# Designed miniproteins, single chains, continued (5), part 2

Each design is a single chain, and the fold is of that chain. pLDDT is the mean over its residues in the fold that is shown.

## One batch from the design tools (miniprotein)

Design m16034
Fold by ESMFold2-Fast:
Structure m16034 (fold): chain A 91 residues (1-91)
Amino acid sequence: SLIETLKRAREVAVRLLDKGTLRDAAVGARAVYEASLQAGDDELAREAKELAEELREADRAGISQDEGRRLAEEVKRRVEELMREMIEKVE
């Protein structure tokens, strides 16, 4: 079901973002992008895609571990809030 897909995507995204690496954060953001497309949330999908691309570019540019972890934590908070609201709306 759509609700189960969204819950699974949230669990995957949160788990990956918790690792604090830019690569894992980018994969987490991509999972939110895919779930947002299934939910029909074009705005969240655009934000998640942009975040995934920014995280991949930061990883390639070699930013510090501390900066990468801070960025991943910010993305995690944003993703958790949006996924919670989306799941609540879909029931």
Scores: mean pLDDT 67

Design m16035
Fold by ESMFold2-Fast:
Structure m16035 (fold): chain A 60 residues (1-60)
Amino acid sequence: MLDLLQQMNQYVLEAIRYREQGDVDKSLHYLEEAERYAEQVSPTMGELVRAERERVRRES
């Protein structure tokens, strides 16, 4: 996918799937990739992805 929003959404979905499977390290990796694209979509999207990444780290 070439659209920044679509790429961000794919990484976010992968992060959710790995989190549901208990693979926290992969979930965090995909959230870091998602944040790169999210920041290019908007500052608000970047902050939302960053907040989710910190939540996952704190819960683990």
Scores: mean pLDDT 79

Design m16036
Fold by ESMFold2-Fast:
Structure m16036 (fold): chain A 65 residues (1-65)
Amino acid sequence: SKLEEARKRAIEILKEGGATDEESQAAVDGLLAGDDRPLVRLYLEGKITPEQVNEVARLLKEAGV
């Protein structure tokens, strides 16, 4: 599905930044549930860039979330 593809791509982007599989999944699942705290934590810890945050948000919005 479009949402499943967006979720997989978003996880890949966060892992490319340096997040673990678990952290990346938690951040994406959090956003899908309306909780941005796990994603913000990755950004504040320096594991992802502002560009990666924006791209993940864009992919999930385009998937209807």
Scores: mean pLDDT 84

Design m16037
Fold by ESMFold2-Fast:
Structure m16037 (fold): chain A 70 residues (1-70)
Amino acid sequence: KKELVEEARELVEEGLRLGMKIVELDRQINEALSAGDTEKAKQLEEEKNELVDQLREITKRYRELMEEIR
């Protein structure tokens, strides 16, 4: 049970890191669009989509762990 709690903490930390990176990418996408750099904005958007997919996977795993801890 302690191992599941530690894994849940690690997933929360990873999720927070990904969330912060996604927010930073949103800021960079807006800056690129404001500068008329649509190619850079597209590349950053693709990177953001990959991080969003990773965040969804972490959220799913966290939910499974929380159900086990319950």
Scores: mean pLDDT 82

Design m16038
Fold by ESMFold2-Fast:
Structure m16038 (fold): chain A 63 residues (1-63)
Amino acid sequence: MEEVREKARELIRQAAEELGVELTDSEIDHLADVLARHVEHFGREPTLELARLRIESLVAYRA
């Protein structure tokens, strides 16, 4: 559980950097928790693609 959250957090940071999106620490933690819970529910490893989708969803709701 904690290992999945840490990996999800790193993927969120990497995806944000690649997309040129600025995220606060609280937003990174929130997105990492969402990604980790999704992975636990579906039994899959967190991926950069899923991290990008989560960031895009957050940005869409900001507008």
Scores: mean pLDDT 75

Design m16039
Fold by ESMFold2-Fast:
Structure m16039 (fold): chain A 91 residues (1-91)
Amino acid sequence: SPLEEALKANLMKYYGLSEEEATLLAKVMMELAYKEKKALIAKNEQGNEVILFDLEGLKALLERLKKEKAPQSVIDTVQKLVDEMEEAAKR
């Protein structure tokens, strides 16, 4: 899907993930959003779909990746996002 391809491209560009790692992470993010409703699907100002994770959604993503034994680089990427969002919540 266009949203999944955009997620993959952004994960590679901004988080330094390989194509294989970004493909895996984008797929799990899409499953959490569409199948499990643990993230919001919204449209941006250009009318493109985006996935929005809150802290609980990111924690659910992290636990799914750990349970499925995802590569450590993928787990570390999502752990950093959880840590950054928790720190931002203290401000």
Scores: mean pLDDT 83

Design m16040
Fold by ESMFold2-Fast:
Structure m16040 (fold): chain A 68 residues (1-68)
Amino acid sequence: YPSALELQQRILAIGEQDKSVSPEDVAAAQRAVGLLSGPASAEEVVARARELGASERGLALLRQAYAQ
């Protein structure tokens, strides 16, 4: 499973390359990853991002980063 740092880097790369993704969505996804300790499933990280107010686009971006 990717480390939190690898996931955050993937989220940044996707956000920078996909012009339809807002910087706010990227930041919310990164914060959600940062709040988790140890290995976490895509489902747990997505649930946390939703609690932090990430948009549906941000949640989709987070799942995409996990699928890589």
Scores: mean pLDDT 70

Design m16041
Fold by ESMFold2-Fast:
Structure m16041 (fold): chain A 89 residues (1-89)
Amino acid sequence: SMKESLEVAREIGRRFAELGARGRELAEELKKLKSEEEARKLVEKVLEEKGEEGAMAATFAAYELYQEGEKKLAKLVEEKVREYAEKLK
């Protein structure tokens, strides 16, 4: 039904908005860190504690970092997400 389809669309939108917000928060925390080692540890912790949802949030964080010109930090996040994805295979 139209009401069911609309509710599904709203839930999907809400879920993407939540993941985007978590990604932006992660990007801000990563930018505050003084070393690449600390950044790697934070991303690894997010992936370990939140699994697939952590990987999605980290992917949004990498996107935000690229948009802000933080290319090195964005690549570090992408590398950790890639390693997590390979582990699932």
Scores: mean pLDDT 83

Design m16042
Fold by ESMFold2-Fast:
Structure m16042 (fold): chain A 61 residues (1-61)
Amino acid sequence: SMAAERERLLAEGRELIARLAEAKGLSPQEVATLEAMLRHLIDTEDWEGFAALLAWIEAET
């Protein structure tokens, strides 16, 4: 289902954010902000923005 696909994408993005947080020492507030951005992109089906956010996280990690 589309809901299950969105949950998989959210889980993948959260894993990348967690790795970035460990690598850069991000605060809980910074992590929450990135997770909110990720959720917004998935909820609005902004797949270009989603891909750009993941690419940025990979580049910073």
Scores: mean pLDDT 85

Design m16043
Fold by ESMFold2-Fast:
Structure m16043 (fold): chain A 61 residues (1-61)
Amino acid sequence: MSALEVLEERVAEIKATLSPEQQAILDKVEKAMRELIETYQLSPEQTAALVDLEAAALRAE
């Protein structure tokens, strides 16, 4: 699975558990992470860990 595929899968899974307001924030995070993946050549494992961290931060609010 590519880093972009991991990002899309994790974002879709997380969106199912979030409010519409949190989903809007996650959409911005997804766009920023997509840019980071392309710029820094992030691995699938790094992408999964970073998405999980962002999701934990959103849920803590």
Scores: mean pLDDT 78

Design m16044
Fold by ESMFold2-Fast:
Structure m16044 (fold): chain A 85 residues (1-85)
Amino acid sequence: MKETADAMEEAGRHLLKKAEAERKAQENKDDEELVKKLKEEAEKHEKLYEENRKKVREKLGKFIDEASEKGMKLVEEAVLKTVER
């Protein structure tokens, strides 16, 4: 779970940096050069956010699939016990 926690932390960190860069671009809209630099920074952080989000999804997807399989087996067992009566 450390890998998932680390990926979530990194995703959050990049999302915050993206939002901060977008806010600074909005505040400095008249500085064309600064706005361009901040938009490029926001794009870089968005890509890193998506990469870490994908890692989290892959790790959590495995747990969701395992939980779903176990849940389905319990439902099937309950139904079979009813029919065998």
Scores: mean pLDDT 73

Design m16045
Fold by ESMFold2-Fast:
Structure m16045 (fold): chain A 65 residues (1-65)
Amino acid sequence: GAKERFDLIIDNLKELGVDDDTIDKIKELFESGKLEEALSLLKETLEKLGVPSTMIDSVLDLLKK
């Protein structure tokens, strides 16, 4: 389900070197139902890591389903 996909994305963010504070904030927003805010923060985090925009869009689309 959506939680399993989200958990996989979080594990990948940890491997990419995203700090725990940023990861925890994304989790809080997602779990509180603030999906738009969670996706915005996730997008900003991935952009700062140099992830290609096409890959970011694919990740965000998976979380919207």
Scores: mean pLDDT 77

Design m16046
Fold by ESMFold2-Fast:
Structure m16046 (fold): chain A 64 residues (1-64)
Amino acid sequence: SVDEIRKLGEEVLKQVEEDTKKAIDEAKANGYPEDEIKRLEDFGKQQIENVKKLYEKRIAEAEK
């Protein structure tokens, strides 16, 4: 169902956001260069947007 897809998308988004935060926090704690931290931040933002678009598409297809 659409509601099941939405719930799964929310759970996946939460996991990606938590994993991204942990990776950035660990990199900062280990003294990674600012440009590498920025790359991790940009990658995390892209992953979040990809997950959002994936689940938006899945919801739209389920309603066809």
Scores: mean pLDDT 85

Design m16047
Fold by ESMFold2-Fast:
Structure m16047 (fold): chain A 92 residues (1-92)
Amino acid sequence: SWEERLAAAEAAGDEIARHLALAALALEAGDLEAAEAHLERAREAALAAGDRETALELGVALGLAHMALALDRPDLAERVLRETVERLLARL
């Protein structure tokens, strides 16, 4: 579960994984604004850690989600963010 991933990330002090898990929980709750905020924090944590690949993937996903919302496609925004979170957490 995302809650188990969050607990594991917090125990490990993994700020990238912690914010990704929090974003996943927000997406399950239908809170797209909270999910975007957590993904911005994950991107900041990735940059601080020198993980430029994760930071780039998060930046692209957030940009695409923002464009989807501007086109009145919140379904596409949610899908892009969800797929990105699942891919990154599987890699970490």
Scores: mean pLDDT 88

Design m16048
Fold by ESMFold2-Fast:
Structure m16048 (fold): chain A 85 residues (1-85)
Amino acid sequence: SVRKYIEEVLREQAEEAKKLGMDEVAEYLLKAANSDTDQEMVDYLFKAAMVVMEKNNDVDEKAAREGAKKTLDALRNRAKLEVEA
């Protein structure tokens, strides 16, 4: 249930990214949602963050990796609140 909630949230975020014209970010978010492991999910979230950073000419790979981990942790915490009421 926690994993299914995370996958649904990431798919919703991918649709919102497409509406904002962020097609490459949306593609990586959708790949994260369809990943089979937490490591694959983090890797795709990292790639989405890198695309955003490249647009701003402020690429920080360490910050992108930490951001990806924090995003997954935040999604897990959100899923627990939803499941446990």
Scores: mean pLDDT 81

Design m16049
Fold by ESMFold2-Fast:
Structure m16049 (fold): chain A 118 residues (1-118)
Amino acid sequence: MGEEAAKEAKEAAEEAKKAAEEAKKGADGVEAAKKAKEAADKAAEAAARAGKTPEATPEQLKEAGRYATEAGYYADEAAKYAYKKGGEENKKAALEASISAGVAAVAGGMVYGAALSS
């Protein structure tokens, strides 16, 4: 359902934002990056589901796309803070979170764009 997918994307964006705030505060970089990756992955999946739902309204598609893009933004921020901590584990976690951030941003942009062209 488009409404459920938009809600899941919103919750994932809030999780990603929290992970970015913890990373900025100097929390464990690996843990923060892993949480941000999980949130971005959830947001990307929610946006993809909204885009594949024939009954999803343009409004629901815009919401799902916007929140997936926001989750990607915060996941990339968490990745940057993890990378700055240095060390092999932090850099690996940062790379994985950054890849998931990119996927969420692309999924969000595609779903939002589909809403605008409908």
Scores: mean pLDDT 84

Design m16050
Fold by ESMFold2-Fast:
Structure m16050 (fold): chain A 53 residues (1-53)
Amino acid sequence: SDLEKIRAIQRELMETQGLSERDAFAQAVREAIKQGVSVAALFRALAEQVERE
């Protein structure tokens, strides 16, 4: 799903670039937009990030 794709990008950025969860999330959102994920998935990812943080 688009949501799982955003979370996978965030995890990859944390593991490969050593980014914080917050910085990795911001960069994952930008990357997901470039890859054409749905607006609904972006809002869902943001809601889950707020819950986790």
Scores: mean pLDDT 76

Design m16051
Fold by ESMFold2-Fast:
Structure m16051 (fold): chain A 84 residues (1-84)
Amino acid sequence: MIDDMIDRFRAIVQSHAARFPQQSADIMGMIDTIRNTTVSNPQRLIQVIQDAISIMSDPNITARDMFDVNIDFSIFIMYEIISK
């Protein structure tokens, strides 16, 4: 189930790569980090992914929205590293 959500999120991020190439690349890199990391709180990961999918499914998405998604994932990764 979570793998399906990650795959959907990757597809959504990739759909924005033409308009936001650097921010999309950064988010994709963080998704790869998450997939290769054993997460201690999978419910929090699910919530972060669901929030990101919701934001990035908006056709009026802005560079600020892409930046906010990037920051949220960065904070999540840092928290997972610290909390382990």
Scores: mean pLDDT 76

Design m16052
Fold by ESMFold2-Fast:
Structure m16052 (fold): chain A 56 residues (1-56)
Amino acid sequence: MLYVTTKDYTDKGGFVVKKGTRLRKQRELPDGNWLVLVLDTGVPAGVPPEALEEVA
C-alpha cells in the first residue's frame, strides 16, 4: 500500500522527508512511528502515521 507525506518531516536520524513524497510502509516501530521506504531514493525513514495519507 502506498502513502504520501502531508507535510515535511525530519526523522531522528536527520533525514528530511518532504511533503508529497511517496512512501511504502514496511513495519511499525516501537515508538509509534512507521518504518517506510522512500520510493524515489530507496532510503528507509521513520515517519509518524499522522503525517501520512493513503494513496489509492
Scores: mean pLDDT 78

Design m16053
Fold by ESMFold2-Fast:
Structure m16053 (fold): chain A 52 residues (1-52)
Amino acid sequence: SKVYTRAEALDRLQAHLVGQGVSPDDARLQAEDIVSKTSADYINAILAQIDA
């Protein structure tokens, strides 16, 4: 499985949220909130599921 840095996780989560219809600015804020409140291991697990 691919391991993401914090910066890569932010970009990937933002891209995922934009794909779901969230505006780019709102997607960025949501991604930053998720990354700040969530462990790196859990974020990587979520992103692995999204990338599958």
Scores: mean pLDDT 74

Design m16054
Fold by ESMFold2-Fast:
Structure m16054 (fold): chain A 84 residues (1-84)
Amino acid sequence: SLARLLQRADALADRAKRTADPATQARIDATLDALRRHLALFEALRDSDPRAAARHLAHAIGHLLRLIGEVIELELAARRAAAA
């Protein structure tokens, strides 16, 4: 469901923000805002304009993948810092 996808995205963002500096936290928040906007447009357009809805869903997936990449990079950076 849309609510479950948003809940998972929020959990990923919270995890990433635990070790992130303020600039990285702001970038994560911007990615979440973009994800939420595109998912809202997907839901609003599903029945009236399925093609536009599909484009917004694709953008939402892109933002989710960026969030996952940020989590991975922050975890790898934390491991490198611990090894140094």
Scores: mean pLDDT 82

Design m16055
Fold by ESMFold2-Fast:
Structure m16055 (fold): chain A 87 residues (1-87)
Amino acid sequence: MSKKEQVLSDIFIIRQFAIDVAKRIPEVDRIDPEAGKEMEAIRDQLLALYKELDTAYLNEDYEKAEAIIKEVDKLGDRYLAILKKAS
């Protein structure tokens, strides 16, 4: 409900997204090694953004937190595109 609670919720959602991407890498890599490498890059970028979001949350920098969440959304779009190629 507060901006702080919203950002905290988003941190947990992004963490779960990174876990889900990581779990799918071995399956995708077996089918398409290039797609697997792209997913590894997405995982690494998600982990970096997760650390930045955690720092923004601790600093109460909610404007920066919103910008980071938008970057995560872009990675989500890339992830879905890769899954379609590997299907």
Scores: mean pLDDT 84

Design m16056
Fold by ESMFold2-Fast:
Structure m16056 (fold): chain A 84 residues (1-84)
Amino acid sequence: QASVDLQAAQDYVDQAEELLKKGDGKGAAKYALQGVKLAMHALRHAETQKEILGAIGQAIKSIGLIFEASKLDKEAGLKALEES
């Protein structure tokens, strides 16, 4: 269900942001990648415009966090982008 995946994606985004604040680029990249995967899963199961827009928004946020993580750990960030 798209709503469940979006809630889980937000939890991963929140954890990635906390890890970025602590300077943990590897952890942030790992959690942000899980956020992308869940947002993409939500997008595949989205049936309404609201669900589609919500999934796209979470994917964009998660990808942005991978880029921020790459500033702290370039290798971890690049691997997460390749897997997204």
Scores: mean pLDDT 81

Design m16057
Fold by ESMFold2-Fast:
Structure m16057 (fold): chain A 67 residues (1-67)
Amino acid sequence: MSNLELALAFYITREAVKLYDELSKTMPREEAREKAIEYAKELAKQLKLDVDFVEEMTKNALDKRDA
């Protein structure tokens, strides 16, 4: 994995966490989590990144957010 790919994965994860925070104000946490993960996966696909890696990073970040 290149430094650029890592930076893009971090960017996507940060944006997904922001989306999760906003959605969690008005919908069930589980639904907000699912939508944030799907958002991250779609961005990863558009940027030709490793979708599985970005999904794992996003899930990890959301788990820390809920701790």
Scores: mean pLDDT 82

Design m16058
Fold by ESMFold2-Fast:
Structure m16058 (fold): chain A 98 residues (1-98)
Amino acid sequence: ADAERRARVAAVEERAREAAAAGIRDREVVERLLREYVEHALALYVREHRDEVAEAMRVLGEPEAFVEAVRAGEPEALARAERRLRAAIEAQIAKSLA
């Protein structure tokens, strides 16, 4: 599963590198590539970096019981943390490209 997630991240990085080499700076293309990267990278990151993700959940004001569930690697808690981080990062991407 993680090898497939890494391959998806690598594929998005390759497309981004090709777009940059071609001089493509179109906002819509850049936003789409960043969103694809975030989608695949977050799924992998949440599973590999549970302690860092748990700390991020605490900073975002999530209950301590949920923070501990993320550290424990509980599947439902990891899925919720992924959705929460995705929403925050997508909002930041939109601001960065404004």
Scores: mean pLDDT 72

Design m16059
Fold by ESMFold2-Fast:
Structure m16059 (fold): chain A 66 residues (1-66)
Amino acid sequence: SREERGRRLYRAIAERARAEGRDDLAAAMEHLSTLPGEEALRAFRALPADQGAELLRIAGELQAEE
């Protein structure tokens, strides 16, 4: 389902962040993956702007690789 694809993308983002030495982003993304969609979105939007931007960049790169 699209919801499961979303969770897999969250995990893939966390793995990519960890591989890049960004354990802070990986931890944030792992936390987001445990939340219901609306709460996950709220938590994401509450992240510092630079962290949010980096996660969106990684997500965009991973989605483009599909």
Scores: mean pLDDT 78

Design m16060
Fold by ESMFold2-Fast:
Structure m16060 (fold): chain A 61 residues (1-61)
Amino acid sequence: MAAEEQQLIEKSNAGDEEAIEREIEESFERMKRAIDLIEKYASEKLSAEELLELAREEEAK
């Protein structure tokens, strides 16, 4: 174990680990939602404009 590694971990923990975890989780959920929508509507050969409109509506919820 390196002392440098321990200091970085302590710095990360002091920076509110809970808040960081929540932000990562929310970003992951949003990204997954967008990918699912793109895959679902891409199979129907929808236009790029229609895909963007649907993605925006889902984000607005």
Scores: mean pLDDT 65

Design m16061
Fold by ESMFold2-Fast:
Structure m16061 (fold): chain A 64 residues (1-64)
Amino acid sequence: PSKEEIDEEVEATLYFIKGHLAEKAGDYDTAIEWYKKALEAGKNNPDFVKAAQEDIERLEKKKA
């Protein structure tokens, strides 16, 4: 993998971690915001896109 791909994966992973911490704290709005940033950072990796979309959908259902 290129250095650019590794940097994107690291950034997406950090946003996922921030999202999980916010979710654990019960701050679903903040968690969704971090997962959206993870989706943007990891948009070239289908696994990251899927994980971020699933996390966003799960939290939106919890808010409804």
Scores: mean pLDDT 79

Design m16062
Fold by ESMFold2-Fast:
Structure m16062 (fold): chain A 92 residues (1-92)
Amino acid sequence: AAAAEELEAEQARLVATQAELMALEASSEPSEENDRALIKLYLQTVLGLPPAEAEELVDKFLDPATAAAVEAELIARLSGVLRATRERLAAE
């Protein structure tokens, strides 16, 4: 019940962010600003993160000192989300 409502809300957010991704992809401007914005939007679409949290992770991901740790965390988080979603879909 609650989980299904959360999935519906997240799906609506993903649809909205997909429109933003398409607009950014269409511009295709090769710049640090555009790269940062693109990574932020990918984090929002792939992990469903709020904009503020996505921006924070982008900052850490672009810092060489923290990049490897953040990358490992993102991979683990994505794997966890995919696994949980797979189990939920199989059960319902």
Scores: mean pLDDT 67

Design m16063
Fold by ESMFold2-Fast:
Structure m16063 (fold): chain A 96 residues (1-96)
Amino acid sequence: MEAKRYVERALRYAREALRIAREAGDEKAAAHATLAIGSLDAALRFLEAGNLEEAKKALEEALRHLEEGIAASRNPETRRLLERAKRYVEKALKAL
């Protein structure tokens, strides 16, 4: 499933963004990245269960958290990784 592959990519970038945000002491960006990861993990579970409606809602929630994390980010590398995660969430939504 194309959507699942995009969610897995988004998770990888979001987790890397969380690591960099924590190392940089960017607590607000780290908090939003953590929430985005939770929503992406939920989306992945819903996709695996074939529940596309709930997967879409979880992806829309992840998108919101990623946008908030990008806006809050003080570190350019954290921001770039969150923006990459966001692009993959947008691709996952289009692939549903």
Scores: mean pLDDT 91

Design m16064
Fold by ESMFold2-Fast:
Structure m16064 (fold): chain A 97 residues (1-97)
Amino acid sequence: DVDELLERMREIMVEIYELIKKYRPDYVSPIEDPERKPESIEEALEEVQLVLDGVSDLFQKAEEEGKSDSPEMQKIAKLAQELLDLAVELKELQEKS
């Protein structure tokens, strides 16, 4: 169910942003309008990639600060993995449609 996957992915992205904002208050979402529904599966996957790239940048900075293994960073990593798993499922549904 594509619509259910898109809604779940959006919830995870919002949770990731809230955790990043708590850890780095100056962090700004790379998505200008996170409440806007993506017009296509391709757009949704591009938004996911932007979020994952942002998480990767955050982890590199946290590693430089010696904080990459903090509970907050571990929670962000887990959510990013869940988002990646859902993105793979979405790609498979796109290929079957």
Scores: mean pLDDT 74

Design m16065
Fold by ESMFold2-Fast:
Structure m16065 (fold): chain A 84 residues (1-84)
Amino acid sequence: AAASMSAAQAAALIDQAEAEVAELEANLEAVAEEYGLSVEKVREIARIAREAVERARALLAQGDAAGAVQTLAEGLARVRALLA
């Protein structure tokens, strides 16, 4: 396995990520101002993060806790690539 964790740990990480993405989506302009990014850039980041959370949740529902966590990690890597 690429990662070892319980379904409960994966669920907690997904729930935390979803809450953070929802907060980002609610505050795009404030986040853009705080980090010196365009609103369009923050919206793109929010979209990628939302897609990662939704995919991870679907994998967890199928019993793939490791795949769910890997999907969140891949989403973070895409966000980092946009910031480079």
Scores: mean pLDDT 79

Design m16066
Fold by ESMFold2-Fast:
Structure m16066 (fold): chain A 68 residues (1-68)
Amino acid sequence: MLTDSEIFAKIDKALQHLLSKYPDLSPEQVVQIGTELLDIVLDKQKQGIELSEEEVINLVEEIAKKLL
């Protein structure tokens, strides 16, 4: 579906933003944050909630702060 490509694009942009802000993150931390972000975004989509790119970026920041 077109929606899947759009979700992955938003997640990729959010992870690029995260890595630009926190370049010293370990590969394990990046995978953990990315997995949690994907799970939340997919759960919201299943509920009919469309997250903007800005909302996904804000969400990855909150996940990173919680895990750091």
Scores: mean pLDDT 78

Design m16067
Fold by ESMFold2-Fast:
Structure m16067 (fold): chain A 85 residues (1-85)
Amino acid sequence: SASSEKLLENMKKVAEEAIKKAEELAKQGKYKEAILELEIALGLIRIAIGVAKLMGDDELAKKLEEIAKKVEKKIKELKKKEKEA
């Protein structure tokens, strides 16, 4: 549906922008700020997953969960770099 497509597109943009900002912050050694940016984005995506599940849109929920996994992977990567710094 148009509403599902718009939500997916919006959450994809949220994730892409947060990853970009986090990578620039990480280049500056600002790992805690970078991780926080990603955790805020992950929170928004998780709310969107909850909304999709409440609406019975299992396909949308799965697509949003794949976006969430990409953000979670970046958080884990940056947390490892923070511990090594």
Scores: mean pLDDT 88

Design m16068
Fold by ESMFold2-Fast:
Structure m16068 (fold): chain A 61 residues (1-61)
Amino acid sequence: SVAELARRAFTDPDREVRLQAVDELYEKAEPSVARAVLRYIAEHDPDPEVRQRARELLEKA
C-alpha cells in the first residue's frame, strides 16, 4: 500500500530501502500524495542522498 511505502520511506534504518520506497511512491501514489510525502522527505531525511532523490522526483511530480 502507499501508506506502507510512506512508512518505510520515513522509518526504515536502511538508506537503500528508503531510496526504493521513495522511487515506488513516485511511481504508484496519486500525484498529490507523492508530492506531500516527497516534500517531507526532501526536508527531513537524515541522509543527503535520500533528500536529493526526493527533491529530483518532487520537481517531476
Scores: mean pLDDT 84

Design m16069
Fold by ESMFold2-Fast:
Structure m16069 (fold): chain A 86 residues (1-86)
Amino acid sequence: SEEKKFKELKEEFIEIVSRRYGLSREEIEEQLERVVEAMRRFREEALATGDPSPGMQLAASMTDKSIKDLLKKTIEEYIEEEKKRE
């Protein structure tokens, strides 16, 4: 399932970041939550301002699913880049 794939990606991301930067699982999870919260705040700002710029229109159109999908893609790209460096 998509949820299972996300959990597996999140676990691999946590292992890489923990190993590389010495951060705890809790610290890494808190940072991921901050990213989601920042994306939600950006959406709220875009909806409040009605700014027609492409970035603000994209932000205003974001759903909770699209925010999660963007986070998954970002994590996947990070993992792939780190694997290429090993």
Scores: mean pLDDT 79

Design m16070
Fold by ESMFold2-Fast:
Structure m16070 (fold): chain A 71 residues (1-71)
Amino acid sequence: LSPLEEFLLRAELAASLPPELRRAALLWLGHTYEGLSQAELAEAYGISVATVSRLIRLGEEALARALAARQ
């Protein structure tokens, strides 16, 4: 898959997740595909950098599980 196709697939999967995991997945997508730093995400979402770091890990794990469930 192209980077755009991978982004769109994961964005679609993120939309199907529960609200808590959906926010985490969107933070991981912004960091991984849009090149946003953890500090930029912390400012945009009004949360700490430590919280962003934790949510990025949760989002990565949630999307990995969702992708595995499709295979």
Scores: mean pLDDT 81

